# Designed miniproteins, single chains, continued (4): the designs that were tried, part 15

Each design is a single chain, and the fold is of that chain. pLDDT is the mean over its residues in the fold that is shown.

## One batch from the design tools (miniprotein)

Design m12496
Fold by ESMFold2-Fast:
Structure m12496 (fold): chain A 59 residues (1-59)
Amino acid sequence: SLSPEVSKALQYLYLERVDLAVEVLKKHPEYIEEFFKEARKILPESYLPLLEEIRKKLE
């Protein structure tokens, strides 16, 4: 089952709202691993650069 926080971050990523996705994940760091695993399963390849931007901003 997908957590509400991961679902929200994925929704922001689909809207290309990278900063909002990062904000959700920074407030809920326990969901970062789940977010990246789920994102890689469901996202089109065209979204992979945005996923890498999120990873970089979380560093």
Scores: mean pLDDT 84

Design m12497
Fold by ESMFold2-Fast:
Structure m12497 (fold): chain A 69 residues (1-69)
Amino acid sequence: SMEELMEKAIEEIVEIVRKYLEGEISADEANERIRKIFEELKAKLSEEQVKKVLAEAQERVAKLYEEAK
């Protein structure tokens, strides 16, 4: 379903940011991977659905930054 596609994208973005925060990948690599995810989402989802993925991913990423030291 579209909802499953959106949730999977959010989880993948959060994992990319986690890997960046843990020093496993560079900021440039993290940005490139996230950019590719959004390009694929824009091809398959409405603009409103893409914005929802961005908002939910940003919220979960903000929590990761709060927990990181």
Scores: mean pLDDT 84

Design m12498
Fold by ESMFold2-Fast:
Structure m12498 (fold): chain A 66 residues (1-66)
Amino acid sequence: MRAAFVRAADGTWAGAVAKDGEVRLGPTLQGLDEETRQKVAEALRDGASAEEIAKIVGGEATLRDF
């Protein structure tokens, strides 16, 4: 299972989890627009790096595998 924790340039924190090819967006993603949430979900599904996800949100990202 892979989890992403992202911080946008405005300081908004959001979480997403990928497991078994499915991506679940955490309730804390409310600070991101729908297009950005969708791009994060697609990037996590496709195995994107923390750097790629950080570029999508315009801030920081950390990935953890469980």
Scores: mean pLDDT 66

Design m12499
Fold by ESMFold2-Fast:
Structure m12499 (fold): chain A 94 residues (1-94)
Amino acid sequence: SLVDKLQKAIETVKQLKEELEREKTEEKVDHAAIVLGTLYKELSELFNEPELTEKALEVRNQLLKSSLEEKIELVLETAEELIKILEKKRDELE
């Protein structure tokens, strides 16, 4: 179901956040950024909210000009924001 998909996405983002908080490496932040970007795009298409795709592009552009420390902070903040969006969407369907 759509609720199950949203719940799985929430769990995925929470795990990515936890992993990046434990292992603050360029490889982990790049992986997390790709997964978050994919989820934002999928959510944007699913709910017909193009502003979510725009947000993902803005984050990607900021990451390109950021230091490793700045990338980690931005990705963790973006993950937290996405969790809130996903939880709101899930709760609206339940």
Scores: mean pLDDT 86

Design m12500
Fold by ESMFold2-Fast:
Structure m12500 (fold): chain A 74 residues (1-74)
Amino acid sequence: SMAEEEELIEQARREAERHLATLSEDELRELLATVERQRKVLEELYKKTGDPEIEFQIKVLDVVEEVIRERLAA
């Protein structure tokens, strides 16, 4: 359900915020580059397959990227 997906996304954000709080600025920049590369690979795969599991993985990576960018802007 949509409500269940929203809860999973919120949980992913909370987990990212907790985990990433321990990382240095340089580690955050390296992780951001890695997440951006992985997201592009998944986007290409999603274009070919239309797999909703891949779509969900992209949404999770988008949340992680947002948390990293928020921390780097602070």
Scores: mean pLDDT 85

Design m12501
Fold by ESMFold2-Fast:
Structure m12501 (fold): chain A 85 residues (1-85)
Amino acid sequence: AEEEAKQKERQAIAAEFNKMPEELKEKIAEAVEPIVKEAGGAATEEVLKKVGEVALEVVKKEGPEYVPAVKAYFEALLEQNREAA
């Protein structure tokens, strides 16, 4: 029941994130690329926090209506990363 609830929540969060225009997703990817490169592609808690902060700055400027979806998405990724550790 708990695993099903978490899976459904993560799917809903991912679906909302995926509703963003492809161009906005590309701008987010470009903005976070330097952070990911500097980290050697490692998805550590510190890297995910920095990526989330930079992504939110881009979304606030380019598509503020998607801020809640982007925030929820990176919060979910951060929680998932903590669970995997």
Scores: mean pLDDT 76

Design m12502
Fold by ESMFold2-Fast:
Structure m12502 (fold): chain A 94 residues (1-94)
Amino acid sequence: MQVTQSPSSLTVKEGETATLTVRASGGRITGVQWLKDGQPLDDPRVEVRLDPERNEATLTITGVKPEDSGVYEARVTTDDGEVTSQPTTLTVEK
């Protein structure tokens, strides 16, 4: 099991949409927990999508705010174990 694609660090402007995608291989994706600054992310503005055909998990933040800036990681669960993405920095500018 391995992460084949970690989200890229990105800079977005306040009010835009930020999208972070992780892709895994070696097992079928069954779940994902996104972390922000090491803590589980749970926010109504955040949409989490799993795509088992591509083995992808996508995090979408609509209407980003400066407080959304931070270090993001995806903890991916598959039928072959768990794997964590590389840390990705999201920067939200005014």
Scores: mean pLDDT 80

Design m12503
Fold by ESMFold2-Fast:
Order: C-alpha cells, then sequence, then structure tokens
Structure m12503 (fold): chain A 92 residues (1-92)
C-alpha cells in the first residue's frame, strides 16, 4: 500500500528523468511499471499516487521546455496522461 505507492512514485520520477534525458523507451518502460503498481493500490492510495505523479511529470515537462526540448516535454505529458486514464479505468 504505502510502500507500493512510494515505489510507484519513484518509478514515475525515474521515468520522467529518462524522458528529460531523451530516453523515451526507458521513460515508457518506467511509466508502465509505475502504472501497474498504482493499479494494484486502493482507490484512495491510487489517487494520492496520481497526484504526485502529475506534479512530477509537470515539473519534468517544464524542465524539458526550458531546455528547448518540446518533443520530450510532449512525450512526458503524454505518458502521464495515458497513466492517468488507465488508473482511472482500473479504480472506477
Amino acid sequence: DEELKEEAVRLAREGAEAGVAGDIERAEELFERATELIKSLSPEKAREAMREVSRIADEAAARAVAAGDYGSAAMIRGLASRMEKEVEEAIA
């Protein structure tokens, strides 16, 4: 529960950093792993994890934009959006 939430947030943070670095395949892998962990949480913990992931993704995308890397920023936002939809569907 709490440990799984912390692990999922850690994976999402690593995925966002991979995205900023331009490693899109690694970013996708880490966001997919985070998504599966979040889907295994209670609905309340899943929502908490998604709030943290959304913040992490927004911060990482902003850093990519600041570096002039609009492609990485769009990819990070896209991965986070896909995760949010999958989690919402799983906890509905």
Scores: mean pLDDT 86

Design m12504
Fold by ESMFold2-Fast:
Structure m12504 (fold): chain A 92 residues (1-92)
Amino acid sequence: MKARVSVRNVVTGEELPVREFDDPEEAAKHGFEEAVRLAEESGQPVELTLEFPTVEAAERIARTVEELAKARGLKVTVSIGGRTVHALIEPR
């Protein structure tokens, strides 16, 4: 299975087209940038969902997302459910 990226505005239910990546790091970076862009443009919270082929990839990428959030000074809540990483990105 490839890494799957889903981005959704939690207020409107607007969802970007699901994308797949062979590289979990590229999936995380792309998903994070799209989610941040949507949150900043809308002024509303956005949920980023990343699904990986392994639990180990999910755990590593959850840390990557937390580090990206810290570098941007953004309020992001990250949670892990098995092979899935959920990140709630709040606008500034």
Scores: mean pLDDT 84

Design m12505
Fold by ESMFold2-Fast:
Structure m12505 (fold): chain A 85 residues (1-85)
Amino acid sequence: SLSELEELLEKIKNGSLEEQLEAIQRVKDLVEKEKGSNAIGLLNMLDQLGLSFWLGVQGKLSDEEIEKFREIAIETVKMIIEELK
């Protein structure tokens, strides 16, 4: 739902790296449920963001890289929220 997407956006903004990973995976599930194959490019982008956060959890990314992926994830989820209004 739209309200769940707004809650997930707050987790990406303010949560731990593990909470950001869980949130982006949940956003992907919601987009897939709502739009299915019509959103294949967006689903692929969310999958790549999830992989990036997973690499961060594994300690394989710098703090600067983690913050850049957070910024991309925030803007991506904001765009999804706006399109689903």
Scores: mean pLDDT 86

Design m12506
Fold by ESMFold2-Fast:
Structure m12506 (fold): chain A 102 residues (1-102)
Amino acid sequence: PGPDPELWKEMENTPLEEAVEELVELAGWEGLPESTRERLARLLKEIGLLGAKIAELNNEEARKRGTEILREVAAKIEAGTLTVEDLERAKRELEKLLEEAK
């Protein structure tokens, strides 16, 4: 089982303003500064795009690892514990994975 592909597709295609509202609602970020919420929404969209690219790779190990990273992010969203640092780390790991799987 991997992350919900519909959730990631929806986030990628959602305007930034609507994505911020959805992330605030899902993660309980109502108390966060607007700039932080916008940064979280942007990073999540970038992570979704990277995940989609990894899913298209003819490399089963890279696809499994990418799915694990996305699942961790999704779990933190569900738990309301997701941070900017978590998303920045996930983005770096996915970028590295995509580069190494060429």
Scores: mean pLDDT 68

Design m12507
Fold by ESMFold2-Fast:
Structure m12507 (fold): chain A 81 residues (1-81)
Amino acid sequence: MNLSPEVQAILKAAAARIKDLEATFKKFDKNGDGVLTVDEFRAMMRSLGLAPTEKQLKEMVDVDGDGVMTFAEFKALFEQF
């Protein structure tokens, strides 16, 4: 997938700050449905001291165009860096 260099840099920074992907995902999955919305993903990124743009957040979350991110997609997104 062709992510912008800026998005790749943000994901690398986030991956370096996230020691436990599952614990981080579960912390921000407030309703326990096994997915993160754009709003929940934005809150997570802000908690890590990162401020991606709305376009960058959608590029990360909307890889399948459904507006949510499963744990499998979340893990794949961060483990590639």
Scores: mean pLDDT 76

Design m12508
Fold by ESMFold2-Fast:
Structure m12508 (fold): chain A 59 residues (1-59)
Amino acid sequence: DEIKKIEEKIKEIDDEVKKKLPSLSPTQATAFAIRATGEKFDLELERKKIEEQLKKKLE
């Protein structure tokens, strides 16, 4: 399922943030958090697009 793949990618990003963030300097942590947030945002947009297509086809 395409949605499941996107959820797995989001989880991977969250896990990477939790693992790396405490070891980074404040500047690096900010840059990393911004990048991670952007990647999650793109994935959430893709998931929403798929959900809307499925909803429109089902309804």
Scores: mean pLDDT 78

Design m12509
Fold by ESMFold2-Fast:
Structure m12509 (fold): chain A 74 residues (1-74)
Amino acid sequence: SLEEVLQFAIENNIGLSVIDVLMEGLVPYVGQQEAEALGTAAYRGEISVDKVNEAIKAYLEGDVAAAIALLRER
């Protein structure tokens, strides 16, 4: 599942490698265009690796609003 992939990434400290999976989970909340823009920003290093990992943890804890806020605060 999406959550299983994200959990594996956090346990192995490779959250950036699964940013596309996180963005897929966020599409219902922010829409396709913003999800793609956030993913692209993360890949380009415009969002820190630490913030990406924090956003994945927030998402897994059910705090989608906090996950989105972390990705938007660049």
Scores: mean pLDDT 81

Design m12510
Fold by ESMFold2-Fast:
Structure m12510 (fold): chain A 120 residues (1-120)
Amino acid sequence: SPEIEAARRVIEVVTKMLDELQDIIDETIENNTSKEEFRKKVIEVLEKTKKELEELKPDIPEEFQPLVDKILELIEQMIKDLEDESKSKEELIKSTIEKLQEIKDLVLEMEEKVVEKELS
């Protein structure tokens, strides 16, 4: 159905973001990349994902809207945290990892709802 397709597209967009952010974290740790470069790369991925999710939002079924809204809220919180110049690189990496885990849990909940809707 178009509703299931829209939900699956959200899952794909968010999963791609999670993969790209994990790669940035791993590269930053392995190569001792600067705080400024880490911030720039992470913010770019987050802003791109936010735009894609906002464009998809009108096509998303009402039952998935709270999950998408929570993901968007977490993305906005991450951007705000990354713009805080008082935070160390280590604090920013840790905060990013914690937010990624919260987003992963929301994606799993969305996947479970998609399966339930397909079985209905």
Scores: mean pLDDT 89

Design m12511
Fold by ESMFold2-Fast:
Structure m12511 (fold): chain A 70 residues (1-70)
Amino acid sequence: SDYESKIAAYEAQLAADPDNLRAAAELVRALLEAGKIEEARRLAQELMDRFPSALMVALIAGEVEDAERA
């Protein structure tokens, strides 16, 4: 599916640059779109631990929480 291609692309970007916060955030969103909520939650938690002051990470964590409640 298109989401699988997006996930693979963002995973490749993170493998090349583990500090690429934008690619990490987009990977969380792609996982949510694919219905992989638990995987998205784990990645969002990892990002919160690594980038505790990043607004983008806080917003992504909120999107995961919203998906878990839906």
Scores: mean pLDDT 81

Design m12512
Fold by ESMFold2-Fast:
Structure m12512 (fold): chain A 95 residues (1-95)
Amino acid sequence: GSMTEKLKKEIEELRDEAVRIAQEVDRALNDPSLTPEQMRALLEEARARVGELKARLDEIEKNAPDSLQKEVMIARFALISAEAAVLLGERRLEK
């Protein structure tokens, strides 16, 4: 139905944003021109964005039909990957 199609699109957009965050963090981690201060700011913003997407996915999941569970799971894995990229960056800054 129309509501299910809207939820599916919202989940897919959330997944795409999580993938984009991971890619942005990975790009930054491979940029030798970034200062530690610039990296900290970028990682802090990425962590906040991931947190907001996690909260949004949790709300969607509460009302999502079983037919969308695969899309929810894929979005969840994308968020885990984004969080892992942020954590890797934070650990690199400790050196």
Scores: mean pLDDT 88

Design m12513
Fold by ESMFold2-Fast:
Structure m12513 (fold): chain A 81 residues (1-81)
Amino acid sequence: MEDEKIDEIFKKFDLDGDGRITRPELLKYIVEKKKAEGKPIDESLREEADKIFDMFDKNGDGYITKEEFKEVLKKNPDIFK
């Protein structure tokens, strides 16, 4: 996956430019993606978002940094499929 494409995805979450993604921001992205695909929006999406967030949040501080985001997306390009 291209670094520029990863940067564009990250910017969709990080509008204030602090370089971090929170759990609510990730959940919003998952929900919007599923809506765009015509898939059901239910409680399972919260569990999916939490599992995905835990994969990115390597230090457990409740934030995903841009570096953590790039590392996980390069290893798991299908994570948001």
Scores: mean pLDDT 72

Design m12514
Fold by ESMFold2-Fast:
Structure m12514 (fold): chain A 70 residues (1-70)
Amino acid sequence: TLEEMLEKLREKIENADEAEREKLRKEAQLALEAIKNNSDFGSETGKEFARVMAEFILKQLAELEAKKAA
């Protein structure tokens, strides 16, 4: 399920080093830009799935940075 994929992705992000997290952030940002710039992305389901995954990555990275600062 989508939830299982997001949980697995969360574990991957938590175990990632700083360089890997930076790569994930850049990839997620590029994915969101691609979605924004192309209304004919492919399937609507595929586009929405990619958006959810990219937003989840950015949110998890932001939460980890906030936790590190606290």
Scores: mean pLDDT 75

Design m12515
Fold by ESMFold2-Fast:
Structure m12515 (fold): chain A 68 residues (1-68)
Amino acid sequence: MMSFEEIKKKAVDLTKGLMEALHDGDWERATELVKQLQELLDSIKDPEERKEVEKAMGETSERLSASY
């Protein structure tokens, strides 16, 4: 099973891809990435770990959206 560090890195990478897809108007890619992110978050059993991953995603999204 994936380690917490691997899950966190995947979530950040998927969030970057999602922000790029949204900026480019690629709704098909954005929808796919949202599904992958949701599945990844649903795999996290520990609420504290999930909160940390969601925080990292939010920080990544905020930083990238500022370039729009």
Scores: mean pLDDT 78

Design m12516
Fold by ESMFold2-Fast:
Structure m12516 (fold): chain A 87 residues (1-87)
Amino acid sequence: MSEEMREEMRRGAAEVARAVADVTTQRILDSDASDEIKQKALQLLDTVHELVAALEDPSASQARIDELRAQARALQAELNALLAEEK
């Protein structure tokens, strides 16, 4: 596999992840959800942007990428729990 193909796949995945996070966050901000849910959505969006930036940086450590992935998963789980409680 060429390094070029890996970079293209990574960039495509990062762009999709960023777009999905932006759309999902905007839907939550436009909803009647609580301030707590909106704040968690903004925190998740910020973490996703940091993760995407780290994935696009060839000098970023795998440990930092793993840390940001763990933070994003934790925030997503917290946000999903809050959204489930409002139903």
Scores: mean pLDDT 75

Design m12517
Fold by ESMFold2-Fast:
Structure m12517 (fold): chain A 76 residues (1-76)
Amino acid sequence: LANAKELKLSDLQEVEEKLASEDPKTRMEGVRAANGFIVSGLVEEATKLLEKALKSEDPHVRETAQKNLDAVQGKS
């Protein structure tokens, strides 16, 4: 589980709201924030956020999320 000092519920909610945004730039910020959780060792939380990003209608968001998931699954 994530350390509560480093990851707050409000941080997760903000990222989820960004991923659901109609604004492509805001959605991309959400994907980048999710990748930040991987770097911090919060792989399980990041994976859930990236799975939500894969359902985006934006191909660029989906491609970036897939690349990050591939990295988590042992591509690098």
Scores: mean pLDDT 72

Design m12518
Fold by ESMFold2-Fast:
Structure m12518 (fold): chain A 93 residues (1-93)
Amino acid sequence: MKLSEEEIKEILAKHFNVDPSEIKILDTRVEGNYQIVEFELKGLTYLAAIDLETKEVKAVLNVGIEQLRSYLLENKAPSLEDLYKKVLEKAKE
C-alpha cells in the first residue's frame, strides 16, 4: 500500500497545480490508511497526508508556519513528530 515517489509527486502536483518536478520529497512514512510526506515546494517545507485508498491529499501543513505558531501560541518547542500527528488528525476530518 506504500506509494512510490513518482506517485506521490503526481498526487501533490495535481493538488497544488504545479509540475511534478517542482516537488522535492524529503521523507515519507505510512500511518494507518495514510502516507505522510515531508516535501519542499517553492522553497517552503510541507507535510501532507495522502489517503492510500482514494489517492487524495486530505491535509497539508506548512512546517515553517506551524513551527512559528508553536513558539508564539504554544508553550513548547515545535516537534516534527507533533506535526506528523497534527497532519494525521486533520486528514481524519
Scores: mean pLDDT 80

Design m12519
Fold by ESMFold2-Fast:
Structure m12519 (fold): chain A 55 residues (1-55)
Amino acid sequence: SLARALLRKDLGLTDEQIEYLQANLDTPPAVLGEKLGISPRQAAGAKELLRATGE
């Protein structure tokens, strides 16, 4: 998917980390950011991208 490709390229997330994000979209960005090793702002953006693309 385009959203997953962007998350891999721009944030350096693995497919496993993206699957974790998709399974935990209702988790606060601060918690997601800590788990994924990215900022809360980056986690919030990734979450919105996945929601907007229906992923």
Scores: mean pLDDT 81

Design m12520
Fold by ESMFold2-Fast:
Structure m12520 (fold): chain A 96 residues (1-96)
Amino acid sequence: APSEEQIERDILAAFALIVAALTKLYLKHHDLPPEQRELLERAIEKLNEAATALDQGDYDTAIEKLREASELFRQAGDETFANIAEKLAEMAEKLK
């Protein structure tokens, strides 16, 4: 059976990937200014990198990438996803 820590990392990685998928879906259905689109595409990249780091047990990299995603969402005007990414980073810090 997987450890409780492994299950918790898998849950955080899944949430990061869900936020990335929802952002990608939003970009497919909305015609956004190029600058805002670029920020959201970079946020997706950071969330994918965070999920990979969580799968590897690299909490420091995961926290860094989640905070980078949060800042990119904030710059794009998406406070909801910025706040979610920051909360995921805080949860990753507690697992470390």
Scores: mean pLDDT 89

Design m12521
Fold by ESMFold2-Fast:
Structure m12521 (fold): chain A 88 residues (1-88)
Amino acid sequence: SEVEKLYEEVKALLDELIARSTDPELQALLHGLRAQIDEAVERKDPELLRAVIEQLRVLKASHPLTPEQQALLDRVIELLEKIAELLS
């Protein structure tokens, strides 16, 4: 499905973002958000997914990220918004 295709891309981008992080706290937070995305997609719950998107936006505003990490996070947010729309 389109949702499965977009979610595979999201997982790959999150794994790259985690791998590019040297901050264990940020890595732990990203792993937790990934688990919440897994739950939202499994449950087909667009509201839960939008709550995770908001957490990612807060993370982007509050954490020091490299330009490469910012680009990865922006792409993750864009793809999650598309998934949320498809689940709505």
Scores: mean pLDDT 86

Design m12522
Fold by ESMFold2-Fast:
Structure m12522 (fold): chain A 61 residues (1-61)
Amino acid sequence: DPRREVAREGMRIFIEKGEITEEDKQRLIDLGMKRGLSREEAEALVERFEKTYKNIKKIKE
């Protein structure tokens, strides 16, 4: 599932750095596209996951 692969990589980056940088976002977009997502789907997915990761970390802290 390309969405799970992007989410897993994004979460790993977020945990290590505390944020997802623009370079990291581009990497995640490229990963999603390589796995079959459109550019628009990959961009929307990465933006949504950035917000979700911040919320999850805040709740668990």
Scores: mean pLDDT 75

Design m12523
Fold by ESMFold2-Fast:
Structure m12523 (fold): chain A 88 residues (1-88)
Amino acid sequence: SLEDIMLRLYEEGKREIKEGKDYIDKGDLQEAQNKVNMAELLTNGVKSNSAGVKKTGSEEQGKKMEKLSEEMEKETKELKQLVEQAKS
């Protein structure tokens, strides 16, 4: 279902963010930046489809997907700031 796809994108986004932090710790800022870019792409994918979940799924499922997209956006921005700080 669309909800299952959105949950998978969310879990993939969380993995990319975790790996990005691990790369910062290792000093591999190029790979950390690649992980930021992937997390941003996945976040945009979740956000662009969240309205469809509200229409095709339950209202509760739609609200959960919206909160997941907000969490992904926040964590992706935090990772981006960490990479920028490490480069400075």
Scores: mean pLDDT 81

Design m12524
Fold by ESMFold2-Fast:
Structure m12524 (fold): chain A 92 residues (1-92)
Amino acid sequence: MTEEDLLKGVEETYEIRGDENLKKLLEILVRIIKKKKITDADEILEYVEILFQLYTSPLEEAYKIIDELLEEGKITEEEAEEMRALLEEMEA
């Protein structure tokens, strides 16, 4: 699956159109999926659910979700820092 194919699939499924910050969060998650070579549809769907949780949550709650992902080993420290920076930019 290419990054573009996954992005289109999410847009078709969830009617996500024109939100640049949501797209940036999705791009981070797509990089994680590719880096870990995740091919299981259930695991990919779990990351999509995480995307929506981060996007819809208040900043404080989103930070807790990111911390849980780090503790579970689903993301790296670098990926967590990138997500936090993006969420802070969205709040500004």
Scores: mean pLDDT 70

Design m12525
Fold by ESMFold2-Fast:
Structure m12525 (fold): chain A 74 residues (1-74)
Amino acid sequence: SPFDQVAAQLRELIAQIEAARSRAELDALTAQGVELFGQMEAEVRTPEQRARYEELVGEWLDVRARAEARLAAA
């Protein structure tokens, strides 16, 4: 489904954020994530999909916060 396709792209992007080496890379990946989350939300049709969307948003925020802390310490 379009929902599952965008969710898969977001999971790949989360892995890229964990591996980010610079603030500029993190900022570029963050911009991509904002666009993909907008696309994913537009594809939500069921309560189960909404729950999966919210879980992925939480994972994204946690990974991004860790990446920001890691890069600020460097």
Scores: mean pLDDT 87

Design m12526
Fold by ESMFold2-Fast:
Structure m12526 (fold): chain A 94 residues (1-94)
Amino acid sequence: EEVIEQLESMIIGAENAIKAAKAGNFDLALAIVQNLRKRVESLRDKYPEKAEEILKLLDQAEAAIQAGDSETFIKYLEQLRKKLKEALEEVKKE
């Protein structure tokens, strides 16, 4: 229930980060990624494995943009969005 709302909010965040990154607004995209990192802690108690997968993708995205690799950054954001949608569908089936 509450986890569904949290996942839906995080999916919107990931979509906004992708949109910002594709527009070349990497400062905004990175700020959204950092906010998503804080939010994902709420998933750890009930879905520790999913939280770890999401955090790993966030770490990889941040590492890519710090290295100046905008294509890889966007790729990891798209993988993040996919993982969040998969987690949402799994939670809905419970």
Scores: mean pLDDT 84

Design m12527
Fold by ESMFold2-Fast:
Structure m12527 (fold): chain A 92 residues (1-92)
Amino acid sequence: NPAFEEDIEIFSKMKLEDLTVAELASLSTMDPLALYGFIKPIYEKLPDHPVVQALMVIAYVKLGDYERAQELLEKLKAQYPDSPVVAWLETL
């Protein structure tokens, strides 16, 4: 799937500091299953990427999978404790 491969390339080049809280808040208004269906295969290819991990936290919270959301959020907090993105994710 060319669109999927392009998404992998785009996400691989993104940095956590390139994301705004406003952009993440906008993404959090997406349908939970649509967000999960979009980001999960990207997460499977880029499991350690902080942007992809942040979007997976949103997807897990929106789906009610709080255990997986918390585990992933703890990994992000360990690597990026002063990130405004991580602070915002804790409010979900």
Scores: mean pLDDT 80

Design m12528
Fold by ESMFold2-Fast:
Structure m12528 (fold): chain A 78 residues (1-78)
Amino acid sequence: SLAERWERARAAVDAIVDSLPEEVQRALAEASAGLSPEEAVALAVKVLDDYIATLPPEKAAEVRAIVDESLRLRDEIE
């Protein structure tokens, strides 16, 4: 189901976020402060894109695919 797929994607994204350097996690938290949910997501995506650019190509592609899937499923649910 869409809900099961969303839960799986969310767990994968949470695992990635938990593995991020503390500086990146703090930047994501700061990006969300005082913003609408839509604006917070847009800034978080930019912060994640900058981090992904520092990863080896194979890992960068994997992380980007997981993030893109999560965003796509969020749009379908809304």
Scores: mean pLDDT 70

Design m12529
Fold by ESMFold2-Fast:
Structure m12529 (fold): chain A 78 residues (1-78)
Amino acid sequence: SGQKLAEEMTERIREAAKQSLEAGLNTASDYAMKALGNLGTYSSDKDKSDEWQGVLNTALEQLDELQKQLDEEEKKKS
């Protein structure tokens, strides 16, 4: 279930990023915040905590990649 959740999240972030880098960043940020909230809620449930930790890690990786792409676009316009 955790693997499927991470895959669905990654697909939605990629689809948002196809519209704009800002949309991709916003979607990835929303997933990271949701994962942080759920980690707090499920801190005593190891399986749920591990699942949402995976979501958080994937969302943070997507944020880093999209932010780098945005920074490069801004440098080209400067």
Scores: mean pLDDT 78

Design m12530
Fold by ESMFold2-Fast:
Structure m12530 (fold): chain A 67 residues (1-67)
Amino acid sequence: LKVSDAVLEELGRKYGLSKAQLRELIALLNENNGKISKEEVERLGRKYGLSPEQIENLLVELVVRSE
């Protein structure tokens, strides 16, 4: 996945995450071919202070907005 800095800043403001944290999520999506388990979604929610639903929505937005 390739996501522009402008999109990362927009999503960072929307979800309360830094660009570095968003890049970590993009790297994780790339490592797992875009497939994240429910257990991993819950782990990421705890790590980033987001609900599982917010993580799911963020992952979809990262995929949809990638080149």
Scores: mean pLDDT 82

